Designed miniproteins, single chains. Designs and how they scored, part 26

Each design is a single chain, and the fold is of that chain. pLDDT is the mean over its residues in the fold that is shown.

## One batch from the design tools (miniprotein)

Design m881
Fold by ESMFold2-Fast:
Structure m881 (fold): chain A 103 residues (1-103)
Amino acid sequence: DSFLDKLTEEQLRELLRALERIRALLQEILDQKASVDETIAALDALTEELRAEIRDPGVRALVVGMIDVLKDGILENPEKREEILQQALKNLDAAIEEIRSLL
């Protein structure tokens, strides 16, 4: 059983909404060919919005942690920004599908 199987339905719904918002932003960043600085600023803005909106502290910490790992990866390898974002989208699509299967 995955880590997700241990979450409540309410936690899964909050996580799903947060991941869908992250996915939408990453797609927009790629479509607009945003710079590294613009990408980091957009991720920081989304982090603050999600901190305010997510009620469950565990889901909030997980989501913020996921964005922080993504930001760190981009900052360490700015030349690979597009590749990192494309891989993150693939990972998000898989996670969203798994969560939907549990609801």
Scores: mean pLDDT 88

Design m882
Fold by ESMFold2-Fast:
Structure m882 (fold): chain A 120 residues (1-120)
Amino acid sequence: SAEKIEEVIRVLENLKEIFEESMDKLIEAYKKGLITPEEAMKYAKELVERIIAVLKEKAKTMDEEVQKILDELAKKLEEIKREMEKKIKEGEDIVKVLKEAKEKIKEAFDKAIKELEELK
């Protein structure tokens, strides 16, 4: 129903905001020397993995059209996480990698929210 889709959109908007705030705090903690590059990467990965888990659980309770959108979002987040790991192993700057991942994840959420709005 449109009401259930609206609830899912609200969940995604809230997850996007929590993700952005958490990533910004993580980047700032690293810049202040409070955490190592290894810790920053570990916490960023754990944050993305937690969001993927929430999306997968939510998808199980939804109709097929909504499930496809949530599954595609989760898949995109898994791809972004793997790209972060690859770039860090290749010696890219941690702040640059985390900022690029943040923007790509925000774009993935915005795309999913737009696709859900089109189902209403």
Scores: mean pLDDT 89

Design m883
Fold by ESMFold2-Fast:
Structure m883 (fold): chain A 75 residues (1-75)
Amino acid sequence: SMTLSPEQQKKLREMAQAFADRALKTSKNPKLLEQVKRLKALLADPSTSIDEIFAALVALLKAMAEEGENLLYHP
């Protein structure tokens, strides 16, 4: 479990939404879009734990980093 305060949890949710929105604007990669879809579904469900949101956000960030690397170094 994450030892985050309620304020930190709210900030994490806001950050997760911002990253999901950025990924939707910048990527057409189906795998990355599937991670965005997953994260948005978790954010839309008020019963979702902060641990699940964090895990989905980390998965999205990893997918974004891999896509960025592939576009820059393996065109």
Scores: mean pLDDT 77

Design m884
Fold by ESMFold2-Fast:
Structure m884 (fold): chain A 94 residues (1-94)
Amino acid sequence: MMEELDRRAEELERRARELLEEIKRFIEEYESKMSEEQKRRLLLLYITAGLLVAAARATHLIRDPALREADIRALEEAVRALEEELRKLKEEIE
């Protein structure tokens, strides 16, 4: 169980980090085409992705496997939600 949770936490951190870099590249490429509202939305997604990287790393501090699994699951859902919001923003700006 703990070995599986360690692998899931590592995968979660990897996905959040990839998302963070994707947002950075998108801002650099499309900044001149974005409205002020779109820039604010992207900045929020960028901050959230950074927090998800930190949160994924911090899950190793949770010693109860059931609580750690619940937190990893919540973070996995948060990453999926962030990926969907970024996709919608890309469609609006592109």
Scores: mean pLDDT 85

Design m885
Fold by ESMFold2-Fast:
Structure m885 (fold): chain A 90 residues (1-90)
Amino acid sequence: TIEEIKKKILEILEEIKKHTGEKSREAIDKLEEALKNEDWDTFKNEAIKFKELFLDELETLSEEKRKEMMELLREFEELISELVELEEKK
């Protein structure tokens, strides 16, 4: 269900938030707000901004943390894809 996917996205964002700097945390807070409000246009735009900030921060992380964070990003992208598919299903 959409609610289950939203919950999983929130869990992944909270996990990422533990390992990122202030700018990424601000982007995550905006994503969580948009997700809770089902503001899909804002969510999509903020997700793009978050991804750019997140990829930039990966350069400053250890190899182990980079791999961990890339896996979380992959899960996040997969959940967004699933959410979009459900949203388009009339």
Scores: mean pLDDT 78

Design m886
Fold by ESMFold2-Fast:
Structure m886 (fold): chain A 66 residues (1-66)
Amino acid sequence: SLERALERHRERLEKIKEKAKYNNRQSVIDMVEFEEARINGDEEKVLELAKRLGEKMYEAVKNALK
């Protein structure tokens, strides 16, 4: 059930990202890519995207990883 839940979550993220790209919603694209990096365990990418999303988000993520 966990694997199926993660698969469904990835499918939803892909649909949100495609719709955001079609509507030129860059902030939504960045948020989806942040969540995708998070669920894939890519800590480097999560921290990189947090910097783009803003200083407060970057500090929160950096502190959570330590």
Scores: mean pLDDT 77

Design m887
Fold by ESMFold2-Fast:
Structure m887 (fold): chain A 90 residues (1-90)
Amino acid sequence: LKEEAERMLKETERILSVEIQSLKDQLKDYPDALQQIQQLQQKLQEAVAKLREAIESGDEKKIKEAIEELKKTLSEVGKQLSEILSKYGI
């Protein structure tokens, strides 16, 4: 459980610091796309914060719930990013 949570945190932080930043640089001249990416970035940051809080609490139920919420958020963000990339030819 903790190992899965830590793996998900590491991967999500990589997505935030590398992939989202790269996309923001590629779409810097498109304010609508930047606004959408910023909203998706905020959703991921909120899910990451919840998972970190759950891990710190030591409550297995909270950790499981936060993992599922992060999985759902990653899926939703991935779909929205795919739509943005398709629209702007990236």
Scores: mean pLDDT 82

Design m888
Fold by ESMFold2-Fast:
Structure m888 (fold): chain A 75 residues (1-75)
Amino acid sequence: HHMEKLEKEIRDAVNEATEAVARGDSEAAARHILKIVELGAPKELVDALVAQMRRAHPDDPVVRETEEEVRKRLA
């Protein structure tokens, strides 16, 4: 019944995360990725977004913090 709303929220959050990574806003990207995890998105999608952040800013501490938080929530 509300599955379509959840899928749209996940797609919107993915778009926001991708745009944040593109503009170099690691804090915003992290917030959107964690929201995607809370919404129950597939691990493959979350892993792809985290990999995109890491590729853009490999030495940014926010990227490492996001990876660790995602790992905890998906364990």
Scores: mean pLDDT 81

Design m889
Fold by ESMFold2-Fast:
Structure m889 (fold): chain A 62 residues (1-62)
Amino acid sequence: DEELAKAISEKTGISVEDAKKIIEIIKKNKDLSPVEQAKAISEETGISVETALKAIRVIKAL
């Protein structure tokens, strides 16, 4: 969602567009572990695994 992407952007410092991409990748890989989801995000977007894990934690905390 737009609001979720904005929340991720504010908490991680990535763009809203990249945050939307992260949300889509997580939805596609929801059956994988958080570490595996973070690796998928890193491979598709070029965002570090560490930043991807931070974004995943933000999503799960909301």
Scores: mean pLDDT 81

Design m890
Fold by ESMFold2-Fast:
Structure m890 (fold): chain A 69 residues (1-69)
Amino acid sequence: MPSDRLAQAALEATQLILSVPGVTDAWVDVETRGTEARVTGIHVVSDPSAQAAADQAKQQAQQLLQQAE
């Protein structure tokens, strides 16, 4: 189901962001209604020195999640 793909993509996106040195926490907000699922937010906590790398990973995560919708 599309919602199952998005859930898997959210886990992969979270792992991708957490793999960036200097990222201390990351999570993806997913809203589900019956068989529908959508990303409502991507949150990243990082050191200021890692901000550029964290932003790049966040963009890659957004593309991954978009492909799963």
Scores: mean pLDDT 76

Design m891
Fold by ESMFold2-Fast:
Structure m891 (fold): chain A 72 residues (1-72)
Amino acid sequence: GTVGALFEDTAGATEAVRIAAETPGLKRIVAIPESTSGKAEVLAEFDSEESARAAAERLREVPGLVEVVVTP
């Protein structure tokens, strides 16, 4: 599973990277400090959808979160 998260600023994205790194099953992470929308983006790939959903739930508590999406 993959989690995509969009933040108002780099501080939120930095916290998202920490949360993803602490979530078991992380395979890959990409952080984009400036996206097309002028917001920071984090993409984290996990070995299971359950791990991706667990990360997404923690990301919802991060200040400045604009959007979080989980894909299988």
Scores: mean pLDDT 79

Design m892
Fold by ESMFold2-Fast:
Structure m892 (fold): chain A 58 residues (1-58)
Amino acid sequence: MQQLEQIQQQLTALQHKYIAARKAGDAAAEAAYRAQIDAVSAQLLKLSQQQQERLDSL
């Protein structure tokens, strides 16, 4: 649970930075934050699936 919450917070922070980069017209920063958002989102999905499996096995 703690790691899942931490990753969710990181995702939210990256989304804010991505939006700020877009408003500033910083294409390089926008691309970098988008890539990080994609990676963190994939990790979050995987952890959510693992958490559900633990609940189903108990």
Scores: mean pLDDT 77

Design m893
Fold by ESMFold2-Fast:
Structure m893 (fold): chain A 87 residues (1-87)
Amino acid sequence: SALEEFEKAAREAERELARLRERLAAGQITPDEASALVDEIERRFLGLWLRAAEAARGDPEAEARLQAIVDRMSAAFRELREAIAAA
């Protein structure tokens, strides 16, 4: 389903963000390069949101699951961007 695909994409995005943070901390990537990659990951994630939102429509359990993923991912993107700005 679109929601299951979105959940899988969110988990993969979280892994990509964690790897970017590690690469930034290790000096393997510049803050500018990390920022560009975070923007790419976020654009891909947002591109899946509309399909997931439509699939969850009218299902309170699915809507709650979607909102929890969105909240978690928004926090993850914010935290990494703050780390990049501090680098």
Scores: mean pLDDT 85

Design m894
Fold by ESMFold2-Fast:
Structure m894 (fold): chain A 80 residues (1-80)
Amino acid sequence: SLEEALEVTQRYLERHADDPALQQAIGEMTHAIAEGIERGLSKEEILARLQALLDRHKAEHPEHAEALDEFFQELAAIIR
């Protein structure tokens, strides 16, 4: 649910409070879930959008790869 996604988001934002770039990436991925739900997108479409954002952020900030992969896995579990 969106509520569960927001709970996961809050945990990751608190864990990475000292990294504004990572916080922005977390926010963008969470927004993609909220927008996807509001637009009535399928689970598959929402996951594909999250994967694209994950790939882009990892390419721009390879140092965030581990944290973003963990965040994506928790979001994917909520959506699936």
Scores: mean pLDDT 82

Design m895
Fold by ESMFold2-Fast:
Structure m895 (fold): chain A 65 residues (1-65)
Amino acid sequence: MAEMEKLEKEMEELLEQVRKELPQELADVIAKGAETLKERAKSAEALQSYLESLKNAYEYGLRTS
């Protein structure tokens, strides 16, 4: 199976959780950035790095709210 497709699905699942559990302002910023980067990613490695950054941003949002 395509690695990029799997990573895109994982990123979408994370963004759904971000939208549900973080304050609207933080969720909007994270989601908008992620959508742009996902569209621009041309390799699985780049998309995986973006996914890791999103996970870190999500954790920080939970800890600072």
Scores: mean pLDDT 73

Design m896
Fold by ESMFold2-Fast:
Structure m896 (fold): chain A 119 residues (1-119)
Amino acid sequence: MKLKETDSDDEIIEKLVEELKKGNPAAAVLLILFAYLHPEYREKLKPYASAVMLALSISPEARKIATLIENRKFKEAYELMKKYFPENVEAFEILLVRYLPQEVLDELGLKGKPKKPIK
């Protein structure tokens, strides 16, 4: 899986869904992050909910990171991504840079210009 900063929201979903179908639990975490940042995509992601839940049920690490994202604990979620899913950290960073406000990115040691920041 390789996300690009220039990927559209639909291209991001397509890439994450492909990885989820391969059984990658990090893809479930990234889809939850995306759904949290874009709740308007919840209905579009509904067909994949069972696959996401299955991936989280077999990976306690992925489930813990997903819970931190849902509680807006992005720094702690990012540290656990580096620890448990180092191969997927770049994809996680791309989503954070794209969608989080600069203040939060500064706390994470990341730099970027997010297009749709959270309040």
Scores: mean pLDDT 75

Design m897
Fold by ESMFold2-Fast:
Structure m897 (fold): chain A 75 residues (1-75)
Amino acid sequence: EEEKKKKELLEKIKEEMDYLELNEEEREAALEGAELVLKGMSQEEIAKFVAEHKDDPNIPYIILGAGIAVKLLKE
């Protein structure tokens, strides 16, 4: 049940990213960030992940994807 809801949310997140006109690499990074939220990582755990990977050029898109997932989960 939760796994199916996570897949539906992930597809909705992909649609939101289509609206943002992200390229393929940016979409993959944003999806990774969204998946961190969807698997139940806390905001503190996500912040720690970002801090550990701050040299990754895709971090801004990971943060973007996580933000979209948080917003959709709150609605």
Scores: mean pLDDT 75

Design m898
Fold by ESMFold2-Fast:
Structure m898 (fold): chain A 51 residues (1-51)
Amino acid sequence: SSSQQRKQELLQKSQQYLDKAKQLLKDNSSISQVFRELANSVDYYLQAKKV
């Protein structure tokens, strides 16, 4: 796939993990699980910036 398509895929995954973290916060889930999903979101965002 083109670099532009790959970038959009990575940004979409970043957003999905961010949304998961927000849902976990709303549900009063563990802080460690929230931080894990936030870390995943950041990792995908940083990968997208490299494309």
Scores: mean pLDDT 86

Design m899
Fold by ESMFold2-Fast:
Structure m899 (fold): chain A 74 residues (1-74)
Amino acid sequence: SRREELRRRIEELGERIKELARKAKTVSDLVLALAAAGDVFAAEQYLRSDAPLGRVEALIRTAERLIEEAERRI
């Protein structure tokens, strides 16, 4: 289902955030990882609260952009 796909994406982003935290070389890199973690947490809360899926997807996209930015710096 669409909800299962979004849950899987949230889980994948969580793993990428853990890897970013492990590889972080600066406080700035860690701050980006923490910002992404906040968006992932919000997406998971909204998914559990039966919020509109578009809201969950928007949070996932924001987290993805932050993660990609951090990954380019490592």
Scores: mean pLDDT 83

Design m900
Fold by ESMFold2-Fast:
Structure m900 (fold): chain A 74 residues (1-74)
Amino acid sequence: SEEEVENELDKRFLGVYMDYLRRQAAGEAVSEAELVARLEAETRRLKEKYPEYADLIDRLGAEYKARALALLRA
């Protein structure tokens, strides 16, 4: 369902973002480009799993990516 896809996207993206923050907190040299690449890879994988929801996944993925980058720049 649409709700299941949204929940899976949220979990995957939160996981990537939290991993990124954990690495920064540990003093690792991690870049915004790596975060973006990982989020885009998760978006592609989710669209392969749920091609009927590709437009929804692209929209929500773009919104999440924008919010994540804004938080890092604050």
Scores: mean pLDDT 84

Design m901
Fold by ESMFold2-Fast:
Structure m901 (fold): chain A 87 residues (1-87)
Amino acid sequence: DAEERLVAAADAGEEATRALLEELGIPREVFEKGLEAYKNGDMAVALRTQLLIREALTGRRLRSAGLVENIKDAADAKAVHAAIAAE
């Protein structure tokens, strides 16, 4: 559902992604910063953006949100990503 719509929009290009973010009320700047952080290897910022998007799409706060604040290295980021995916 929600994640499927994001994947479809990403595959369709930047305009489709932008339109979906506007529909969901997610600021483009937040999404763009998260994408840039992911490309630069800043997994903490990338994962925070992923959490914000998922919470907006589901209307629920995820239990794993607090774990993002404790990311110190790539192994921590991998563990947090797995915890988010498990919810």
Scores: mean pLDDT 62

Design m902
Fold by ESMFold2-Fast:
Structure m902 (fold): chain A 81 residues (1-81)
Amino acid sequence: MEEEIKKLLEELKKTNDSKKQEEIVNEILKLQGEMVRKKVREALEKNSTPQELIELTRELTAYIKKLQDQIKKALEEAKKG
């Protein structure tokens, strides 16, 4: 999944077509959503402590913010090409 997202980000940087940009962004968001759902499911199944759930929430929030920043930068690079 991480390698797939990286490939999509690289394709996004090289893509000048708005329709293709939307398709790539939607695919990145779909993969991100699958990763988040998997992590939450695993935490619930192992009966995580409140402290572990707080830590997971912080990690997921940081991951989402990082991915949003990467998408923004890729779109900015695409506009320059």
Scores: mean pLDDT 79

Design m903
Fold by ESMFold2-Fast:
Structure m903 (fold): chain A 62 residues (1-62)
Amino acid sequence: LGEELEELIASDPNPEQRESLKRVLDRLKEWEANPPTDPAEQARWEAFRAELKELIEWRKNR
């Protein structure tokens, strides 16, 4: 997931979009380093990862 997002950032010609995606990548890495223990936070992290996977797949099929 993180590697795929890094590739997407590297290939994006729009610097504003690249910066936005880099912030998303930083957030993903933060949550991976300090995984949430609260069930509500775990659900939010799982939802975030699912949405990010869909975004990456959509961009790859473009």
Scores: mean pLDDT 75

Design m904
Fold by ESMFold2-Fast:
Structure m904 (fold): chain A 76 residues (1-76)
Amino acid sequence: SADEAARLVAQANELIAEAAKALDEGDFGRAADLLHEASVLYRQAAELETDPDKRQQLLAKAAALEATSERLRRLA
């Protein structure tokens, strides 16, 4: 549902904020884990989204988060 999709996006955005704090502290491993979890939540939100344009935006955000997570994991 739209309410469930919005909840998942809100949770993912909280994880992104936590990842930013981890990066400020130099904790690349924790930042990578948090961004990976946020990516999963954005993909779950996309599965619940019925609008194709909104689904594409959620999937694009998930892909960007996963790419950043993988890069940070290599630095950790």
Scores: mean pLDDT 90

Design m905
Fold by ESMFold2-Fast:
Structure m905 (fold): chain A 82 residues (1-82)
Amino acid sequence: MKILEVIFGSESSDTSSKGVLKIYLNGELVLELENITGDEAGKIASEIASKLKLERVGGESGTAEELGISGYKYGIKVILEE
């Protein structure tokens, strides 16, 4: 079973705010992108999920630091599985 964790941290909950995207596949960091918007991060995550045929099984929002991204105020984590 493939488990993809997508974590995005930004300065604001606005989808136009720039931040950092981290993607973990089975607990391994496979992608880290900085200085991208929430809209761009969402598109990247959606394309990966679609190509790997993964479905959303969970998610959380909170401070980016609580989700493993320091230096940002807002964070979103999404968990996708086969």
Scores: mean pLDDT 79

Design m906
Fold by ESMFold2-Fast:
Structure m906 (fold): chain A 85 residues (1-85)
Amino acid sequence: SLAERERELEEEIAKLPEEHQKELEKLLARLEELARKHGVAPEELARLRVELKEAFLDYVTSKDVAVQVGAKLRMIGVFLDVELS
């Protein structure tokens, strides 16, 4: 379930340096603001939040530049999906 996946992600995020946790919090706040502006359904927002958290975790934990670039593009994609909805 999304709730179980979000809990697992929150456990991994809690292990990150505080600076990365704050960066993610800002990204999530921006996502929620854009979702509200574009009338995104709560269930869809929940899925986008999970995808953003997963991509952010990959971005900050990977030492592979190609993985970091892919994760950054996935984060950009989440915001584009909201604007195109």
Scores: mean pLDDT 86

Design m907
Fold by ESMFold2-Fast:
Structure m907 (fold): chain A 58 residues (1-58)
Amino acid sequence: VDGDGFISLSELQQVQSQLTSVLDDAALQSFIREADIDGNGEISLTELLALLVRQMNE
């Protein structure tokens, strides 16, 4: 990808299963809600990465 990239909701769910093992369910839920804000089934990699960084820093 050329720095834009997209992650479908389905792919995000696959990742979230592994994230649950690392993150708390509360953090995961917040992450999912934020990522699904548009409900269009696509999430920018940049937004996804930003959310992950925020979660780690908190």
Scores: mean pLDDT 60

Design m908
Fold by ESMFold2-Fast:
Structure m908 (fold): chain A 73 residues (1-73)
Amino acid sequence: MTPEEVIEEAKRKLKEMIENGASKEDIQKVLDEARKKLAEIVKKMTPEERREVAERFYKALDEIMELYEKKKK
């Protein structure tokens, strides 16, 4: 599984969970699992590639947290 696949799978799962009323705790568990998977994958990467993966992950995290805040209210 590539970093892009891990991030997209996590985004898809988290969006579905948020639409179904998932708690912040449930969201954090999925994010922690995605971080763990990404950490294993990026061990094989250059520092530049690792930075790119981190940027993509944090951008996805921001999108998910924005969606959660909008649904929570």
Scores: mean pLDDT 80

Design m909
Fold by ESMFold2-Fast:
Structure m909 (fold): chain A 105 residues (1-105)
Amino acid sequence: MDPARLVEALRAAGYTPAEIAEAVVALIDMAGALAELARAGHGDVDASLDGFAADLDLPELAARLREMIRAGRSPEEVKRELARLFARESPDPAAAEAARRVAEA
């Protein structure tokens, strides 16, 4: 699954647990920003999601994010759902803990 794959890829690239946790939080924040842009009717959100999927090699995560945005979910709902996903599926305890804190906020 994409969350485990992202954490494994960052670990393989030599990132520390703290850096991986920061990357996961940044990814969740970016997803919320894309949902805000979609709701405002600004920008090509599909092109942004395609770039996001390609750059991070996270096709399942991008597809889920696209579904949530098209369903009209709020930025807060999008961030919370992704945070829950990373909290459940991250093999790194620091990344899982950071995601859990975002999900509870």
Scores: mean pLDDT 74

Design m910
Fold by ESMFold2-Fast:
Structure m910 (fold): chain A 88 residues (1-88)
Amino acid sequence: GAAEIAALEARLAALLARGRALAAQLAAQGQDAAAARFRFELEVLEGLAGIARGVGRLTGDDAFYIAQLERLVARAEALVAEAEAALA
């Protein structure tokens, strides 16, 4: 329900913020192409989250929105892990 949605939204927001911070570190190290790719992918995830939220609000289908948020969180976690590996 609402509490689960709020927790997933907060987790996604935190992962997107972390991803952007890691992309900035890649750029600071001269990895401009990698930084640009990660920034692009993070923007795509944020856009998809906005679309999924809109659909969830229009339909009242919390199960659909939760499933979309879980997928976006998993994708954001993978991007953060990739960016961390690129910095190592």
Scores: mean pLDDT 91

Design m911
Fold by ESMFold2-Fast:
Structure m911 (fold): chain A 59 residues (1-59)
Amino acid sequence: KQEEIDRAVAEMKRLAAEAARLLTEYRNASPEDQPELRKRFWEAAKRAQEAADRYNALL
């Protein structure tokens, strides 16, 4: 339904923004912090992909 689609779009955009923020932090991080930020970025990217898959299932 439209409300479910709208919420899925909002969630997908939010998770994509979180992944983008983590990518920026990773690029600006010290070498010591990069491995942890890389891991967090990939986890966020995976969650964004899962949200996109849920959105596609509503179409």
Scores: mean pLDDT 81

Design m912
Fold by ESMFold2-Fast:
Structure m912 (fold): chain A 92 residues (1-92)
Amino acid sequence: MPAEEGGRKAAELSGKGKDGDEAVDGAGRGSEEADRLGSVSPKDYGAASGAGGLARIGAAVGKLSKDGELARELGEKGGRAGAEAAAAGLPV
């Protein structure tokens, strides 16, 4: 899933190691937060399905950097962008 790939890249950027195993764990926790946020409104969940991947990656990056504010901001931006893109008929 996109969140796992984003987590691995975040680990490489953070110098975590080449395996990215910890990044995958971080992406998992970030994915849980992003999934919870996406589930608060079923319509938002569906509309943000494509952008949900970006939100999950953002959450995972925030978790790995231990910056909850960044994770929250990226998650919200991803969800909003996905909903707006879907409303405009753009692929998400």
Scores: mean pLDDT 47

Design m913
Fold by ESMFold2-Fast:
Structure m913 (fold): chain A 97 residues (1-97)
Amino acid sequence: SIAEQQARDQEILDREVERYLARHPDLSEEQRRLVREVARRFLERFPIAVYPLYNAKNDEELEKIAIEYGILDESLSEEQRRLALRFLRYLLTGKEN
């Protein structure tokens, strides 16, 4: 069912979030909340946003697409944007670069 698939997608995403946060123990509580919020918004646009984000040619395109889909907020600081984009790259490719 759709509900069962959505539950599985949520479990996979939650696991990837916890894995990412475990690799970055230096992140502040505010930064950890940002990562979780980006993940939540990404899941709300899943799978529609996945293909456009995955095919972004560079960070500039990735940011633009993420803003268009409401995954990133335009009001984020430069450091918050860098963290959010790094996390999105991790979700899409398993790599942060």
Scores: mean pLDDT 84

Design m914
Fold by ESMFold2-Fast:
Structure m914 (fold): chain A 70 residues (1-70)
Amino acid sequence: MKPKITEEEKKKIIEILESYKDQSRFPALLDKVIEYIKKEDYEKASVYLAFLLATDPVGPKISVDLSKIK
């Protein structure tokens, strides 16, 4: 079952991820997260996001910014 994410939250998540493209070490992975969020495939989006947060030097910063939406 897909998690209930509001359109406002979805827009903010994409905006945050897009803002880190220039600072990301793995911009292709970031693009995959954004792609799956846009497709509302939140299961795949969460897997790629978790990998991004663990592997990219900007991961901790993205995590903090995403926590501000919650």
Scores: mean pLDDT 77

Design m915
Fold by ESMFold2-Fast:
Order: C-alpha cells, then sequence, then structure tokens
Structure m915 (fold): chain A 90 residues (1-90)
C-alpha cells in the first residue's frame, strides 16, 4: 500500500529529526524535511490519503515535542509548513 509506505517513511523521518535535533540548524532541518515530504506526497495519487499522511506526521511531531525529543521552535516551524502543504492539497 502506498499509504502504509508513506506512513512508515514519515515515522522514519521524525526519528531522523529526533536524532539530529541538537546537532543541526533548525532552518536546514525544516527545509530538508519539508522537501522530502513534498517528494513523498507526489507519489500519493489519492489526495485524501496524502492529507492523512500529513495529519499523522503533525501528530508524530507534536508527540515528539511533548516528550522533549525535539525543541518547541523546531516543532512549531515543521507543523506550520505541514499545515501549508495540507491546505495546498485541498
Amino acid sequence: SQLEYALKQVEEGVADIVANAESEDAEFVVERFIESIKKLLETIEDKEEAIKVIEYLIELIRKAQEEGKIPKELAEKLIEELEKLKEELK
């Protein structure tokens, strides 16, 4: 399933952000991650499934921030960019 693959890719992407949160500039982390998500979303034919992937990703980022795994500023910037991507799909 394209959806199952995409959900796994976003989980791995968030884990990568967690691993690098203290060692990389937040702006570069956001730019690199959002570009990878844009490419992933281009592989999803169903717009409703693409929206579900973004919503799941936002939930994972909020959870990581609440657990102290990523800085609040980084989480807020990531969520802002993801909400913009979700709006573009509608």
Scores: mean pLDDT 82

